# Designs tried in a protein design run: designed miniproteins, single chains, continued (2). Part 82

Each design is a single chain, and the fold is of that chain. pLDDT is the mean over its residues in the fold that is shown.

## One batch from the design tools (miniprotein)

Design m6852
Fold by ESMFold2-Fast:
Structure m6852 (fold): chain A 87 residues (1-87)
Amino acid sequence: SAGDRVREIAVETLEKIIEKLKEINAPQSLIDAYETLKKQAETASAAEAYGMLQLVLREMETLSKEDPRFKPIAEIAREALEEMERI
């Protein structure tokens, strides 16, 4: 279903974001928070999954203002939201 696809995009996107956070040596508390969010996304509704990615984009954009290493991570979230909006 369209809802299943939205959830799959959210889970895959969160996994990619977690990998990038580890690559840039982000704080462990941030990595742990995103691992928890990924677990929640696995059983989330489509609306909840979409909302999770909107919050993720906002957080990554905020972090990117102080640390440019977060800019590519924000772009991963933005591209995922654009893909969801095409479903």
Scores: mean pLDDT 89

Design m6853
Fold by ESMFold2-Fast:
Structure m6853 (fold): chain A 56 residues (1-56)
Amino acid sequence: SEELEKILREIGETLRRIGDAIQAALDRNKAAIDAGGFAAGLAAIGEGAVEAGGKA
């Protein structure tokens, strides 16, 4: 149970960091979509997903 609580805390920390990375990527991607249109928007979303995963 104690070990499970530690794991849950670590999962929560990881999810918070992923959430922050996703938010930052979405803010950047908003600008890319506005400037580049559909194809650039899709590429930016993909880059944001890779970045978020890498920060986990």
Scores: mean pLDDT 72

Design m6854
Fold by ESMFold2-Fast:
Structure m6854 (fold): chain A 84 residues (1-84)
Amino acid sequence: DVVYPSPEAALRAAVVTLVEIEERRWEIDNDPSLSDEDKQRVRTALDEERAQAIADLEKAGELPPELQEFYDRMKKAIEERRKK
């Protein structure tokens, strides 16, 4: 088990990690200089990091309203970036 200074700090860190993973996946998927094999290797590593962050969020249960709003805003920002 990972110990954080507070449950809220752990949840925020997990949300930030998920956002960073989604941004990196989008960059890798849209990088024409990378081979399909290189993209697959990076995706596998990012999927492992994502699974850990999701597990941390699931272990915490319900997010405080402020962290839920932060997570929702970040998801929306990532989706908007993917459209462009």
Scores: mean pLDDT 70

Design m6855
Fold by ESMFold2-Fast:
Structure m6855 (fold): chain A 62 residues (1-62)
Amino acid sequence: EEGLAVLERSLAEHRARLADLQNQLKTATGDEKAKLESEIQRVQDAIAGLEAAIAEHRAWLA
């Protein structure tokens, strides 16, 4: 119960961060672009892990 809420909150925070980084990437060039692309990849990996954890947790709530 509490664990699912924590995972969903973390997912929402990471999704908001991803949207912000993607928006910044639209105007970024050179070194700034490379740094944003690296950060976007890290956030995407975190989101994938959280989505998998939430899906698994929800399967046990049925």
Scores: mean pLDDT 81

Design m6856
Fold by ESMFold2-Fast:
Structure m6856 (fold): chain A 94 residues (1-94)
Amino acid sequence: NEKLAELVLEEAQRLAEVVEPHDPELAEQILELGQKAADALLAGDVKEAAKYLKELVDTVEKALETLEAQGADEAVEQVREVLRESTQRLNDLY
């Protein structure tokens, strides 16, 4: 779970950096949820981890909608790239 927790934290941090200039409140929520998910993963609390991971996914989807509504095409592509790289890293771990 340590490697998965590290991956979640790195993903949340990179996503928050892209979102922050457009919606600092959503960026803060992404960081908070990433930290809570990582803490739950490290504690072995599967139910808590699943809850925060779902909330993180929902918040990232909302961020994408916000970026698209603003016409921030470069930021949208950066978010998609972070998600693609995180998926690849997850596949490499398992």
Scores: mean pLDDT 84

Design m6857
Fold by ESMFold2-Fast:
Structure m6857 (fold): chain A 106 residues (1-106)
Amino acid sequence: MEEARREAERAREEARERAREIQELADKAVEAVKGDKEKAKKVVEEVGKQLTEMYPVAKSKVEEILKALEDPEKAAKLISSLGASMVAAENIRGMGRAVDIELEAR
């Protein structure tokens, strides 16, 4: 019973760490979009690949962001929205995993 609680706490902590990594990637892409236009495309492609590896469903949104790079404000808003959605999804997934562990142990 106590072991299940520790495993659930670990699942929540792993979700927080992943959410933090996603947020750092999104922030890096937002800063790049607000800076040098040539570097912005390369950074968004690199970040977009990493985000798509974590969440394959993000591919279409990354493609939309790449098309919006001509408008830094729009691109930054799309990146921030995608990052926030993925952070929320990781936190929800971590909580769901923790609940499943606790319920299976009871």
Scores: mean pLDDT 79

Design m6858
Fold by ESMFold2-Fast:
Structure m6858 (fold): chain A 82 residues (1-82)
Amino acid sequence: APTLNQQILARAAAIEAEAQRLLAVGKRIGNERLIALSERTLALVQEFLDAVNFGSKGIEAMRILDEAEATLAEAKALLASL
């Protein structure tokens, strides 16, 4: 069975993959807001990975990941409204 750490890293990877997909869609349709939200999600995933790698408190790392997930949800809602 995957460890808790493996599950959290898998969650981050899934958010990154979906954000990359939405960024590609945003660029194809020329939607600047969708591009910005997708790029923000990718930046937050990188901030999460940096926080984990450099020994930031777990609460801080998880807050960044939750913000990434919320930003991705906003990007997905925007795409669904178009």
Scores: mean pLDDT 86

Design m6859
Fold by ESMFold2-Fast:
Structure m6859 (fold): chain A 100 residues (1-100)
Amino acid sequence: MVEIPEELAKELEELSKRRTGLQIAAYLAATPELRDLAAHILGVLVAKKAHEAGASDEEAVAIGKKKAEELKGKSTEELVEELSELTGLSKEEILELAKS
């Protein structure tokens, strides 16, 4: 079962009222206290990309969960680098979006 915590969904909903989804992802990745939340969001983005590339729902979920677990122990700088790779934006552009 894929279980998204209601607290995570609520936090994303509140942030989306003030920022774009990309600005929210950048803010989470650049904020040390929110690194675990950023890891989950990056996992979801990776799952989305895998599904768009032709992976099944089960494969996409497995890929996303693996990425989220790999990223939970990572530094803010490493999370910003991962988001940079996923979006094609530079790390400097990601950090600027996080300040917006």
Scores: mean pLDDT 72

Design m6860
Fold by ESMFold2-Fast:
Structure m6860 (fold): chain A 120 residues (1-120)
Amino acid sequence: DPLVESVFLPEQVDILLAGLTNKLKELGLSEEQAELVAEAVLRAMAEVAAELGVPREQLFEAMFLRNPDRVEELLQRIRDRALKLLSERVDPETLKKMEEALKKYMEELLEEIKSLLENP
């Protein structure tokens, strides 16, 4: 994905895809479903990062830590974009299952980001 490759370093893409795929499988998705969701999430993150003008070297910090009041909004934007991308590739029943898993993942990610914001 040219946009993902422009936003993330190659080693970051591999690690993020593997980590996200494994987490989504733990949340009840099949390997194939988890891989599709992971790819859609990375694409959605790349699109949001591009809109915010986020530099590659500071992606996480610039996107989330520099926008502490907007973390929930930004995660919701990423989720909504990922689901839109998936809606073009999967049936409605599969999409609903993916949406439920992605919601749980985003809730866990929000708590992790909040923990980072509250620690000195």
Scores: mean pLDDT 77

Design m6861
Fold by ESMFold2-Fast:
Structure m6861 (fold): chain A 67 residues (1-67)
Amino acid sequence: MREEKIEEIVKKALEAYRQALAEGKTFSEAVREARKVIDELAEKYGLTPREKLEARFKFYEEIQKLL
C-alpha cells in the first residue's frame, strides 16, 4: 500500500543516484537528481507531505550505508 509506494520511490531515487554517479556527476549532483525523482513520484502517487518526508529520510539512510 502506501509503504510499498514509499519503498518504490526510494528504490528509484537510489537508481537515479547510482546512474548520476556512473555518468561522472558529483555527489551533490547525484543527490539532487535523486531528490527530483522523490518529488516527482510523490506528486504522481499523491503522497502526503509526511509520506514524502519519510521517503526522503529513507533515501538518506540508504545513502549513509553506501558511504
Scores: mean pLDDT 82

Design m6862
Fold by ESMFold2-Fast:
Structure m6862 (fold): chain A 100 residues (1-100)
Amino acid sequence: SKLEELKKLVLESVEEVIKVLEEFAKKHPELKAEMEEMILALERIKEAALKAKTVEEAVKVAEDFIDFLERYAKVSPDEELKEKLNKLLEEFKKRLEEIL
């Protein structure tokens, strides 16, 4: 169903971003606390995706995930992390458009 495709996209995309942040925290221990805060926010988005019962609810979670990536890409002090987050955002938007 469209709902299951949307939920799967959000869940897989959130997990991908979490892995990027975990690897980045290993390379930049000074940013570990900031990366952990971002991961906690992503875990909340993941929980919301799992609880979504309608396409409208799943779309709202996808929009919240886009807002998260746009916000942190804009304010990130590290250019490498900013570039990776922007790339993941572009890929997510493209895949979301293909489902909708």
Scores: mean pLDDT 86

Design m6863
Fold by ESMFold2-Fast:
Formats: C-alpha cells, structure tokens, sequence
Structure m6863 (fold): chain A 94 residues (1-94)
C-alpha cells in the first residue's frame, strides 16, 4: 500500500532523527515537518487535494527539512534526501 510505504519511510526518518539530532528544538522542528509530509499524503489519499498540490506541499516541506538536516550532518542530509525522493516517487505513482 502507498500509505504503508510512506508511513514506513517517515518512521525511518523519525528514528534516525532521534538517533543523530542532539538539539531538541531542531529535532522537534524536523519531526513536525515529517508529520506535515505524512498529512499531505493523507489528504491526497482522501481526495482532499490533487497530486500536483501534494507534490508542491511535499517539495516545500522537503526544502525546509533538508536545510535543518544540513545543520546536523552530511550523512543525515543524504539519508533524508533518499527517503524524500522515494516519498515523491510514491506520490507521483498514485
């Protein structure tokens, strides 16, 4: 299921953030952005927003998330980039 795959990817990002992000305020901001990505997909799955709207929202949130990830480490940034790329591919497939 596309929803189950996105939930798995978001959970993998949250687990990694909890492991590597030492600053609690930065961690909270990162997790909040991940929750918003999940919400955008849920809205798409319910037919509330279009695929184009969901992709636009996820792209904006991805840019904000990657800026925060760069403050943590290059390894964390690459990890998040890979997961976000897969999330966008899933959204494009529905």
Amino acid sequence: SPLEEILKLVNEMIEKANEVVKDEETKEKIITLMDKIELAFWLLSQGVISQEQALAIVEKLSQELLELAKKVSEEFTKFIEEKLKRIKEIIQSV
Scores: mean pLDDT 88

Design m6864
Fold by ESMFold2-Fast:
Structure m6864 (fold): chain A 62 residues (1-62)
Amino acid sequence: SKELELVKKQIESAKESIANLQKTIADHQARGDQATVARHQAALDKLNEKLKELEKKYKELS
């Protein structure tokens, strides 16, 4: 299914974005920049919610 392949690609993109943001958070955490960490953690939470929605859709299409 084209829709299944598109959702799979969106999941892969979301996972990549999450991994990149986690690296950014770890760098700022090491520097003690808690304000920047908090901001990026909020963005990470939104990406994780999007990933869960995409994974649910993938399961429904599978």
Scores: mean pLDDT 86

Design m6865
Fold by ESMFold2-Fast:
Structure m6865 (fold): chain A 66 residues (1-66)
Amino acid sequence: SAAIAEQEKQLENGQMGIIGARGRRFGEKEVMEEYKKNPQEMLEKARKELEKGLELGEKALKEALE
């Protein structure tokens, strides 16, 4: 549980970092305008990908313990 919490925090920080880096590279104004228009939708997509990653990680951990 503690290890999973740390991994979740790291992945969330990584995801936010990727979004931030993309904004700076591809024109922060356009990215921010899109985010401001549909922040919930963009965050929903990001969280959905994070959940998929966590589920795959959990499977890998269970296999390693077996």
Scores: mean pLDDT 56

Design m6866
Fold by ESMFold2-Fast:
Structure m6866 (fold): chain A 88 residues (1-88)
Amino acid sequence: SLSEALDYFQKALREGGDRELLLKGIDAIPDEKLREWLRKEVEKAKSKDELRAIAAGGMAAVAALSAGRPDEAFEEFQRSRRHVLSLL
């Protein structure tokens, strides 16, 4: 569910980019295309800061999905991830 995905992403961000919590959040996303893409992004991540940015991106993507805007989910993810990385 989207609420479970959001909860896990918030916890992953709070725990400094916890990979296991991130993957649980991704698994809770009902959108298969976004779920597959996010899993690959986690696999590519080389640092806790990148995982933290993915968690923030996941929260933004879930917000877009919850608003009924799945086409915006990837854009909102990228925007949020880029913003968080600029602050680290």
Scores: mean pLDDT 85

Design m6867
Fold by ESMFold2-Fast:
Structure m6867 (fold): chain A 100 residues (1-100)
Amino acid sequence: VVEDASDKKVRAYIKNNLGLIEELLGNDVAQEVSKRLNDPTISTSGVLAYLVRKASDEPQKIQKFFTILLKEVYGLDDKHATYDAKVVLKYFGTMIGIEL
C-alpha cells in the first residue's frame, strides 16, 4: 500500500499520540492501533475504521479524538473540526454497516 502525504501525516500523528487513544479508548485499543500502524499493508483509513468499530458504543470519545486529530493535523478551528469529525464518523459508520 502506497500512502500519500496526508495519510502519512495522520498516521504519524496517531503513532505519536497513542497516549491520547489510551486515555479515551483504553490501553488494549492503543496497543492494537500501534500494531496496525506498523503494518505497511494496513492503510491509514483501515486504522481509522478499526478505531471507529471499537469505539462505536462511545461515540462522544471517538468524536473527540477525530476533532483533536483534525485540529492538530490539518489546523482546523474547533467549529470546523467538530463538524468534519461528525461527517467522517458517519462515513465510517456507513462503511461498517452501523449508525454512529
Scores: mean pLDDT 74

Design m6868
Fold by ESMFold2-Fast:
Structure m6868 (fold): chain A 55 residues (1-55)
Amino acid sequence: MAMTPEQREGAIRGVASMMRDGGMTREQARQFVMTNGHASEEEAEEIVEEAERRL
């Protein structure tokens, strides 16, 4: 599913927060974005990669 730039940015920040403060693994973050963010597998991978870069 195509996310807006604002939705994607929000997802990246949310995932970064969950990984940094919540101890969420990369795989858990990817699954979370696919399930709750309604993102495709490819979009979820991009979001998690960007979140990791911002930690």
Scores: mean pLDDT 76

Design m6869
Fold by ESMFold2-Fast:
Structure m6869 (fold): chain A 85 residues (1-85)
Amino acid sequence: SPEDEELERYGELLGALLRIVTTRFFFGQLSSEEYSELMGLLNRGLDYLENRDVDGAREVLEELRKKYPSLYQRAEQIVEQRRKL
């Protein structure tokens, strides 16, 4: 269904963001404050997806896009490339 496709895409985006955030933090490219905020947002988004709350997941992703546009853009590029393969 369109809703299942949207949930799948949000899961792919959150997964890509989680990988980027954890990798950058371990290489010293994110502050502890940035890492804490990003992990809080990512865990909230994943909780919404687990409960199939599409609107909640969308709102978290829009907040991530607004506050961390470069990280969000990189996640979109990763998801888009995987879908073309």
Scores: mean pLDDT 87

Design m6870
Fold by ESMFold2-Fast:
Structure m6870 (fold): chain A 75 residues (1-75)
Amino acid sequence: GRVTDEVLEEIREFFLSIPGIGEEKAEEIVEHIRDNVEKGELRNLPLDAETRARVRARLDELSPLAAGIVAALLG
């Protein structure tokens, strides 16, 4: 796929900046994205509704490709 380790690291750093997301959860999110890409699935990220709302509000802070990937998995 077009998802590079550089894009995944950008996404990891972005999620670490979201209140309520620690290093372990950010790593879980990145692995969820990898798994979805490898399987050709669009399963929603393992986030509660409040955290999803915070992420959605800040998608414009990401590059277009990273924002597109995260938005697709927010539901």
Scores: mean pLDDT 79

Design m6871
Fold by ESMFold2-Fast:
Structure m6871 (fold): chain A 61 residues (1-61)
Amino acid sequence: SAEEEELKKRIKDVEAKGRRMNAASQKALETHKDESPDERRRKALEAGIEEEEKLKAEEKG
């Protein structure tokens, strides 16, 4: 059904976004590896959020 095809597309889009966000967080962990564990976790979370916001902006235009 059209609803099933739409759901499959949405799942693939979510997975692709998740991979990009995870990659951004991993890069932040590597970039800030010499900082404290708490600071590294904060930077990784911020990087993931920034990538999510970028993805939302890409969807809008």
Scores: mean pLDDT 79

Design m6872
Fold by ESMFold2-Fast:
Structure m6872 (fold): chain A 66 residues (1-66)
Amino acid sequence: SIDGRDHLSRLGEDYSKKVDEMKKEAEKAYEIDPVMGEKKMKEMDEMYSRYSGILQGLMDEVNASE
């Protein structure tokens, strides 16, 4: 349904924005403290992995109903 796709799109947008923000913070932290930068990059990778899993689960749910 359109509503299901709209919810997926909004969730994807929110996660994409959060990942982009974390990437910018990690890049800035790297210039100040490489250890902190590495930690933030790892947090970004974990967020990206979680985002991909959530999107896949939602896509599977939408596809099962359509």
Scores: mean pLDDT 73

Design m6873
Fold by ESMFold2-Fast:
Structure m6873 (fold): chain A 85 residues (1-85)
Amino acid sequence: SLVDLQKELQKLVDEALELGVKALELSQDPSLSEEQRQQALQVNQRLTGMVFDAINTAVTEESLQKAIKYLKEVIKEAREVLKKI
């Protein structure tokens, strides 16, 4: 149902924003290398951008499904990058 898709998108948005905060904190960590801080900053920017794209485009059932799929992919990639930092 549309309501179930909207609930799934909201959970993914919340997860992406929580990961984005963690990435931003890592980007400011003086104990990390400059490369690690830069990688964390890029993760934060990508997550934030994808959340904005999802909110702007997710207005039909088809666009909700597309937004959910792409946000899941970006979250998965973000977790893999942050795990290595």
Scores: mean pLDDT 89

Design m6874
Fold by ESMFold2-Fast:
Structure m6874 (fold): chain A 86 residues (1-86)
Amino acid sequence: MISEKVKELIKEMEEKIKKMREEGAPEEEIKEFERKEVVRITAEALKLIGLEFDIELIRNDESLSEEEKAAKIAALEEELAAGLAA
């Protein structure tokens, strides 16, 4: 559900930009805010993609016990869930 999280972050960015314009913020401040938010959203998306990739690597790692896989996957799924909820 990374695509849904990205859509949520874009919507939040658009809502903040709308409020900035309603409050009379200069166009240069709005552009700088948008630039920073796009960079932030991209970084968050890449982090979430990396977590999903790591989970799949652990699932397919034949050198790990089922107990070790469960523990490592649970930790990464917790980080992914926290990232998706934030």
Scores: mean pLDDT 80

Design m6875
Fold by ESMFold2-Fast:
Structure m6875 (fold): chain A 65 residues (1-65)
Amino acid sequence: SLEEEIKKLTEEIKKLNDEIVALMKRLQSAKGEEAKKLGDEATKLMERTSQLAIKRLELEKKLYE
């Protein structure tokens, strides 16, 4: 169902946001190549989160049309 897909996307977004927060905390104390790697990983997770948020909005629109 649309509700089940929205719930699944919401749970995935929450998990990714938790991972981003953890990476950002590690980034505060990181330097050099470690900082670059953590920054790159955080950016990729943020992009993934944005894609899932857009998909969720499209499904919510269909559910409430």
Scores: mean pLDDT 85

Design m6876
Fold by ESMFold2-Fast:
Structure m6876 (fold): chain A 89 residues (1-89)
Amino acid sequence: SSETIEKLRELLDEFTERFQKALDAQDVEGMAELLKETIERARELGIKINKKDEENMLEAAKESVLQAEMAAGAWEVWLTMEILALEKS
């Protein structure tokens, strides 16, 4: 629905802003926790993510600032593609 798409866009924007703040602070734990929270909230909005992919992404995010940034980037791309797919439906 259009309401679900708007909520997902708001979630993506909120994630990007909060992640930048955690990155500026070099807070690896905060970045990993934010990624987990955002994945859970996206799932509640009906986004289907494979649990193994989620686990791999969260494990990577705990390794270093660079790994957390790479994991967040991959998540942002994936969620953006899912939103675009819903908009075309």
Scores: mean pLDDT 85

Design m6877
Fold by ESMFold2-Fast:
Parts: structure tokens; sequence; C-alpha cells
Structure m6877 (fold): chain A 74 residues (1-74)
């Protein structure tokens, strides 16, 4: 549904904000990590509108896992 899609988009945006804030607090000079987080979110924004709700949910899960991996390396 449109409401589920909006919730997934909101979740993805919140994941990005939280990841950026975490990185700023823990490794503020790790420009490569900021660039990787920004690139992941840009890819999400580009791919998201064309997806089914199930595909969109999987993309949000992928985004979370990839962002967590970047933060673990920072």
Amino acid sequence: SAAERERLETEARQLFVDAMETLMAQAPDDQAAFDRLSALFADFVARFPGLSVEEARRLVEELRAEMDAILAEA
C-alpha cells in the first residue's frame, strides 16, 4: 500500500540520519565512511520509486545491513 511505502521511505531516511549522526560522534574525520553512507542512500533514492512493496522492504533491509557494516569499519 501507499502507506506502507511511505513508512519504508521514512524508515530508510531515519536509518541514514542515525548512521550519519553515529559516524559524526565516533569518527568525524572519516570522510570515506561519510561518502560511502551518502552513496548508499543516493542509490536507495534512485532505486526505491520503481519497486514493489516487497522489493522496497528488502532494499531497506539491505540499506540497514550495509550502513551497519560501514559503521563497524569506521
Scores: mean pLDDT 87

Design m6878
Fold by ESMFold2-Fast:
Structure m6878 (fold): chain A 82 residues (1-82)
Amino acid sequence: GDVIVIRLKDETEVVKTELPKFISVLPKGTKVVIIDEGSTDGTREAAEEAKKLAEKKGIEVEIIEVEANDFEAVKKAVEEAK
């Protein structure tokens, strides 16, 4: 299946409202990789709730935490998500 990579930093409202809608239209068997760049506003928790919803629909979700402004960690996470 296709792999979709989403990078997030302090986007709680977008993650709560738009990420579940986006996941709901993906084909079964899609893998979504969420890279959280050190969010502190509840973005990570909202992403984990979206993961639970996605898994019930047959969408695999992986959440990877990286430090804010660690561009090498972001690149590595994207490469390892394949």
Scores: mean pLDDT 75

Design m6879
Fold by ESMFold2-Fast:
Structure m6879 (fold): chain A 88 residues (1-88)
Amino acid sequence: MNGARTLGLQAGRSFDQYLTLDDQLRRNSSLSDGQRRQLQQQRDRNRTLYNNLLVAIDNMQQSNPQNGDIARSIFDQRRRQTLQRLSS
């Protein structure tokens, strides 16, 4: 059904947002202290979320390997896309 795909996509999205915010914080020297703190909070929230979603994928792989593997594959594909985008 859609649960495994949704999980993989959500993990991938949170990972993408985490790395994008982290990259913005590293590269943007024009941010005010308030803006920097807000972006750090958003970055940290997305890091926590994707880590929790990866734990959920791992648990799904243990209890229902077929669905868990689908979620993992979707996440891995999205992770590769994010890393490729940020490395260029």
Scores: mean pLDDT 86

Design m6880
Fold by ESMFold2-Fast:
Structure m6880 (fold): chain A 95 residues (1-95)
Amino acid sequence: MDKFVKELKKKLLEAKSSTDMYSIFRDAVKELVAKSKSVKEMEEYAKRVKEVVDEIGEKLLKEGKDPKLVEQLKNQMIGEIDFLRAKFEKEVAKA
């Protein structure tokens, strides 16, 4: 997990636009969902990835980015992980 978190942070910090950042994040979250073996593991992944979103948001704010745009990006990223987590839990409940 630590290697994944470190690599995700690096990719997000190297992103050239908010669109690229969101695309990188979405692909990474989809990979975690595909690798998750249990609801507990998915919850742990969701928690760790939300920590990355907070760290990236803090860095963008320190760099002088618009607080409203940073909050919008954070909400989009958090919404994506919550959506994929809910979808995973629903699929596990069907099995």
Scores: mean pLDDT 77

Design m6881
Fold by ESMFold2-Fast:
Formats: C-alpha cells, structure tokens, sequence
Structure m6881 (fold): chain A 94 residues (1-94)
C-alpha cells in the first residue's frame, strides 16, 4: 500500500460522491483511510504532512455524507489528524 494509492482512492471517492453514488464514495474513502492508518506509524516527517492533508480532505468530504458509516470514518480521520497535530506541537514546545 502506498500514499499515492490513498490519494487515488480519495479522488475516486470524491468523483463517486459528485455522481451521487454515496455507497461507492464511502467504499473508496474507507480504502483511503485504511491505507493512511497503515502508513502513519512508520511515516517520515514529509509523509506525515501529506497524510495530514489527506486526512483533512477525508474529513471535509465525509462531512457531506449523513450516514452512520461516514460518521465513523470521519471520526477516525479526525482523531488521526489530531494525533499528528499534537505530535507537531510537542516538538515545538519541548
């Protein structure tokens, strides 16, 4: 799994959402999030910045969908993005 695959799945999800295919949009957003979750523990500083931007986009797009699954995925993406932000602040304060 690669960061480029996560970005492609996010773009596919956005495309399906614009077409009104909510089920496929959620499927692709979930795939993008799963790749982010797997890459994050071993990500470099530059990769973490890219993953954070990806998570911010996922939160924004998932916020447009009013289903229980989308709410769960949005919560997961938001929590991961918050964890990255806390780690950055920790380096600045220490």
Amino acid sequence: MTLEEAEKYLEKGIEYLKEGNVEKAIEYFKKALEIVEELLPTASEEERERLRRLLERLVTELSKIDTPEAKELRKRAFELNTEIGVEELREAVL
Scores: mean pLDDT 79

Design m6882
Fold by ESMFold2-Fast:
Structure m6882 (fold): chain A 72 residues (1-72)
Amino acid sequence: VSEETLDNEVKAALAEIYLTLARQAVEKGDLESAREAVDKAIELANEITDPQLRERLLKGAEEVRKLIEEAE
């Protein structure tokens, strides 16, 4: 496994964790924490060089942003 592949996998795993935390924050009504977690997930996704992996994470972040908008 190349260093680039490992870096992408680590960033993806962290982004998935942040998206999970964001969804939990929405369920608790903590929209500020939800936004912070989504922003961190998007930041990590934008650093990913694998376009398919990046796209999947950005779509996940978009869905969480919709949940935040619906909760407002």
Scores: mean pLDDT 82

Design m6883
Fold by ESMFold2-Fast:
Structure m6883 (fold): chain A 74 residues (1-74)
Amino acid sequence: MSRETLERMFETAQGLMDLLAEHVPRERYEEAGGRIGELLRDLVEGRISESEFLERMNEIVKEYLPDAPPVQLA
């Protein structure tokens, strides 16, 4: 994975965390943040693909923000 792709994925994750901070209680925010952090770690360590990362991020969006649009690459 390229540095540019990783930077884009981190920006995507940060955008989702910012959205969660506005719309969910702190306890749910901390739960989602933990899950996103694990996905970022797996992505950086090469355990999951870019596509799988985005798919799992969209599952988190659907679970915590069911009316939000899907997460996509910047």
Scores: mean pLDDT 77

Design m6884
Fold by ESMFold2-Fast:
Structure m6884 (fold): chain A 73 residues (1-73)
Amino acid sequence: STREEALRLGVLAVRAAQEGDKERALEHLERMRRLAADNPEAVRHLDRAMEAVRRGDTEGAIRHVSRALGAVL
């Protein structure tokens, strides 16, 4: 289901961000953004999460991914 896939991608993105793997984290977040493309609230949070990952802000990335998941779950 879309909800299960969103949760899976969110967990993988958070794990990659915690491991310092920015490329892998961004890959998972981009896939999640495509999945949530019709949900503007989720897209806004995912855009913020991707920007946090690019800056190396792991806490910010986790916070924004959690908000995106709240918008789709």
Scores: mean pLDDT 88

Design m6885
Fold by ESMFold2-Fast:
Structure m6885 (fold): chain A 61 residues (1-61)
Amino acid sequence: MVSEAEREAIREAVRRSHPDFSEEEQEALFARALAGLETLQAAGLSPEVALAIALHNLAPV
């Protein structure tokens, strides 16, 4: 299960990487990123490594 701190990190990454997206588009991307993080954790990756991978895909360019 994703922690509150992990949700905040992903939310900020979405805002920084995709500021031109509408609120609905940012929410969709946020939900996708959370699902990806949960999938990585379920695959046996540590929470820290899973978060790093999720954030890498959403990092500001």
Scores: mean pLDDT 74

Design m6886
Fold by ESMFold2-Fast:
Structure m6886 (fold): chain A 77 residues (1-77)
Amino acid sequence: MKEEIEKLRREGEELIARGQGLLDLVQAMSVNGQVVPEELIPALEAAGIFSLQQLRDLGERLIAEGQRLLEEAERLE
């Protein structure tokens, strides 16, 4: 049980960190007028991401899912 709770907390924190990273990337692109890096395009297209707004939406969704996993960990206590 404790190991499952720890796993959910780690996964939740990881998703929040990833989501925040994407939001930071969108902010940097918006300020600097940068386009999405070519290397990220195949992964973003596979996720259905074709614009900075969609990338921002993905970041916000990852944060929300991470929070949900943290809430699930609390329920397993």
Scores: mean pLDDT 73

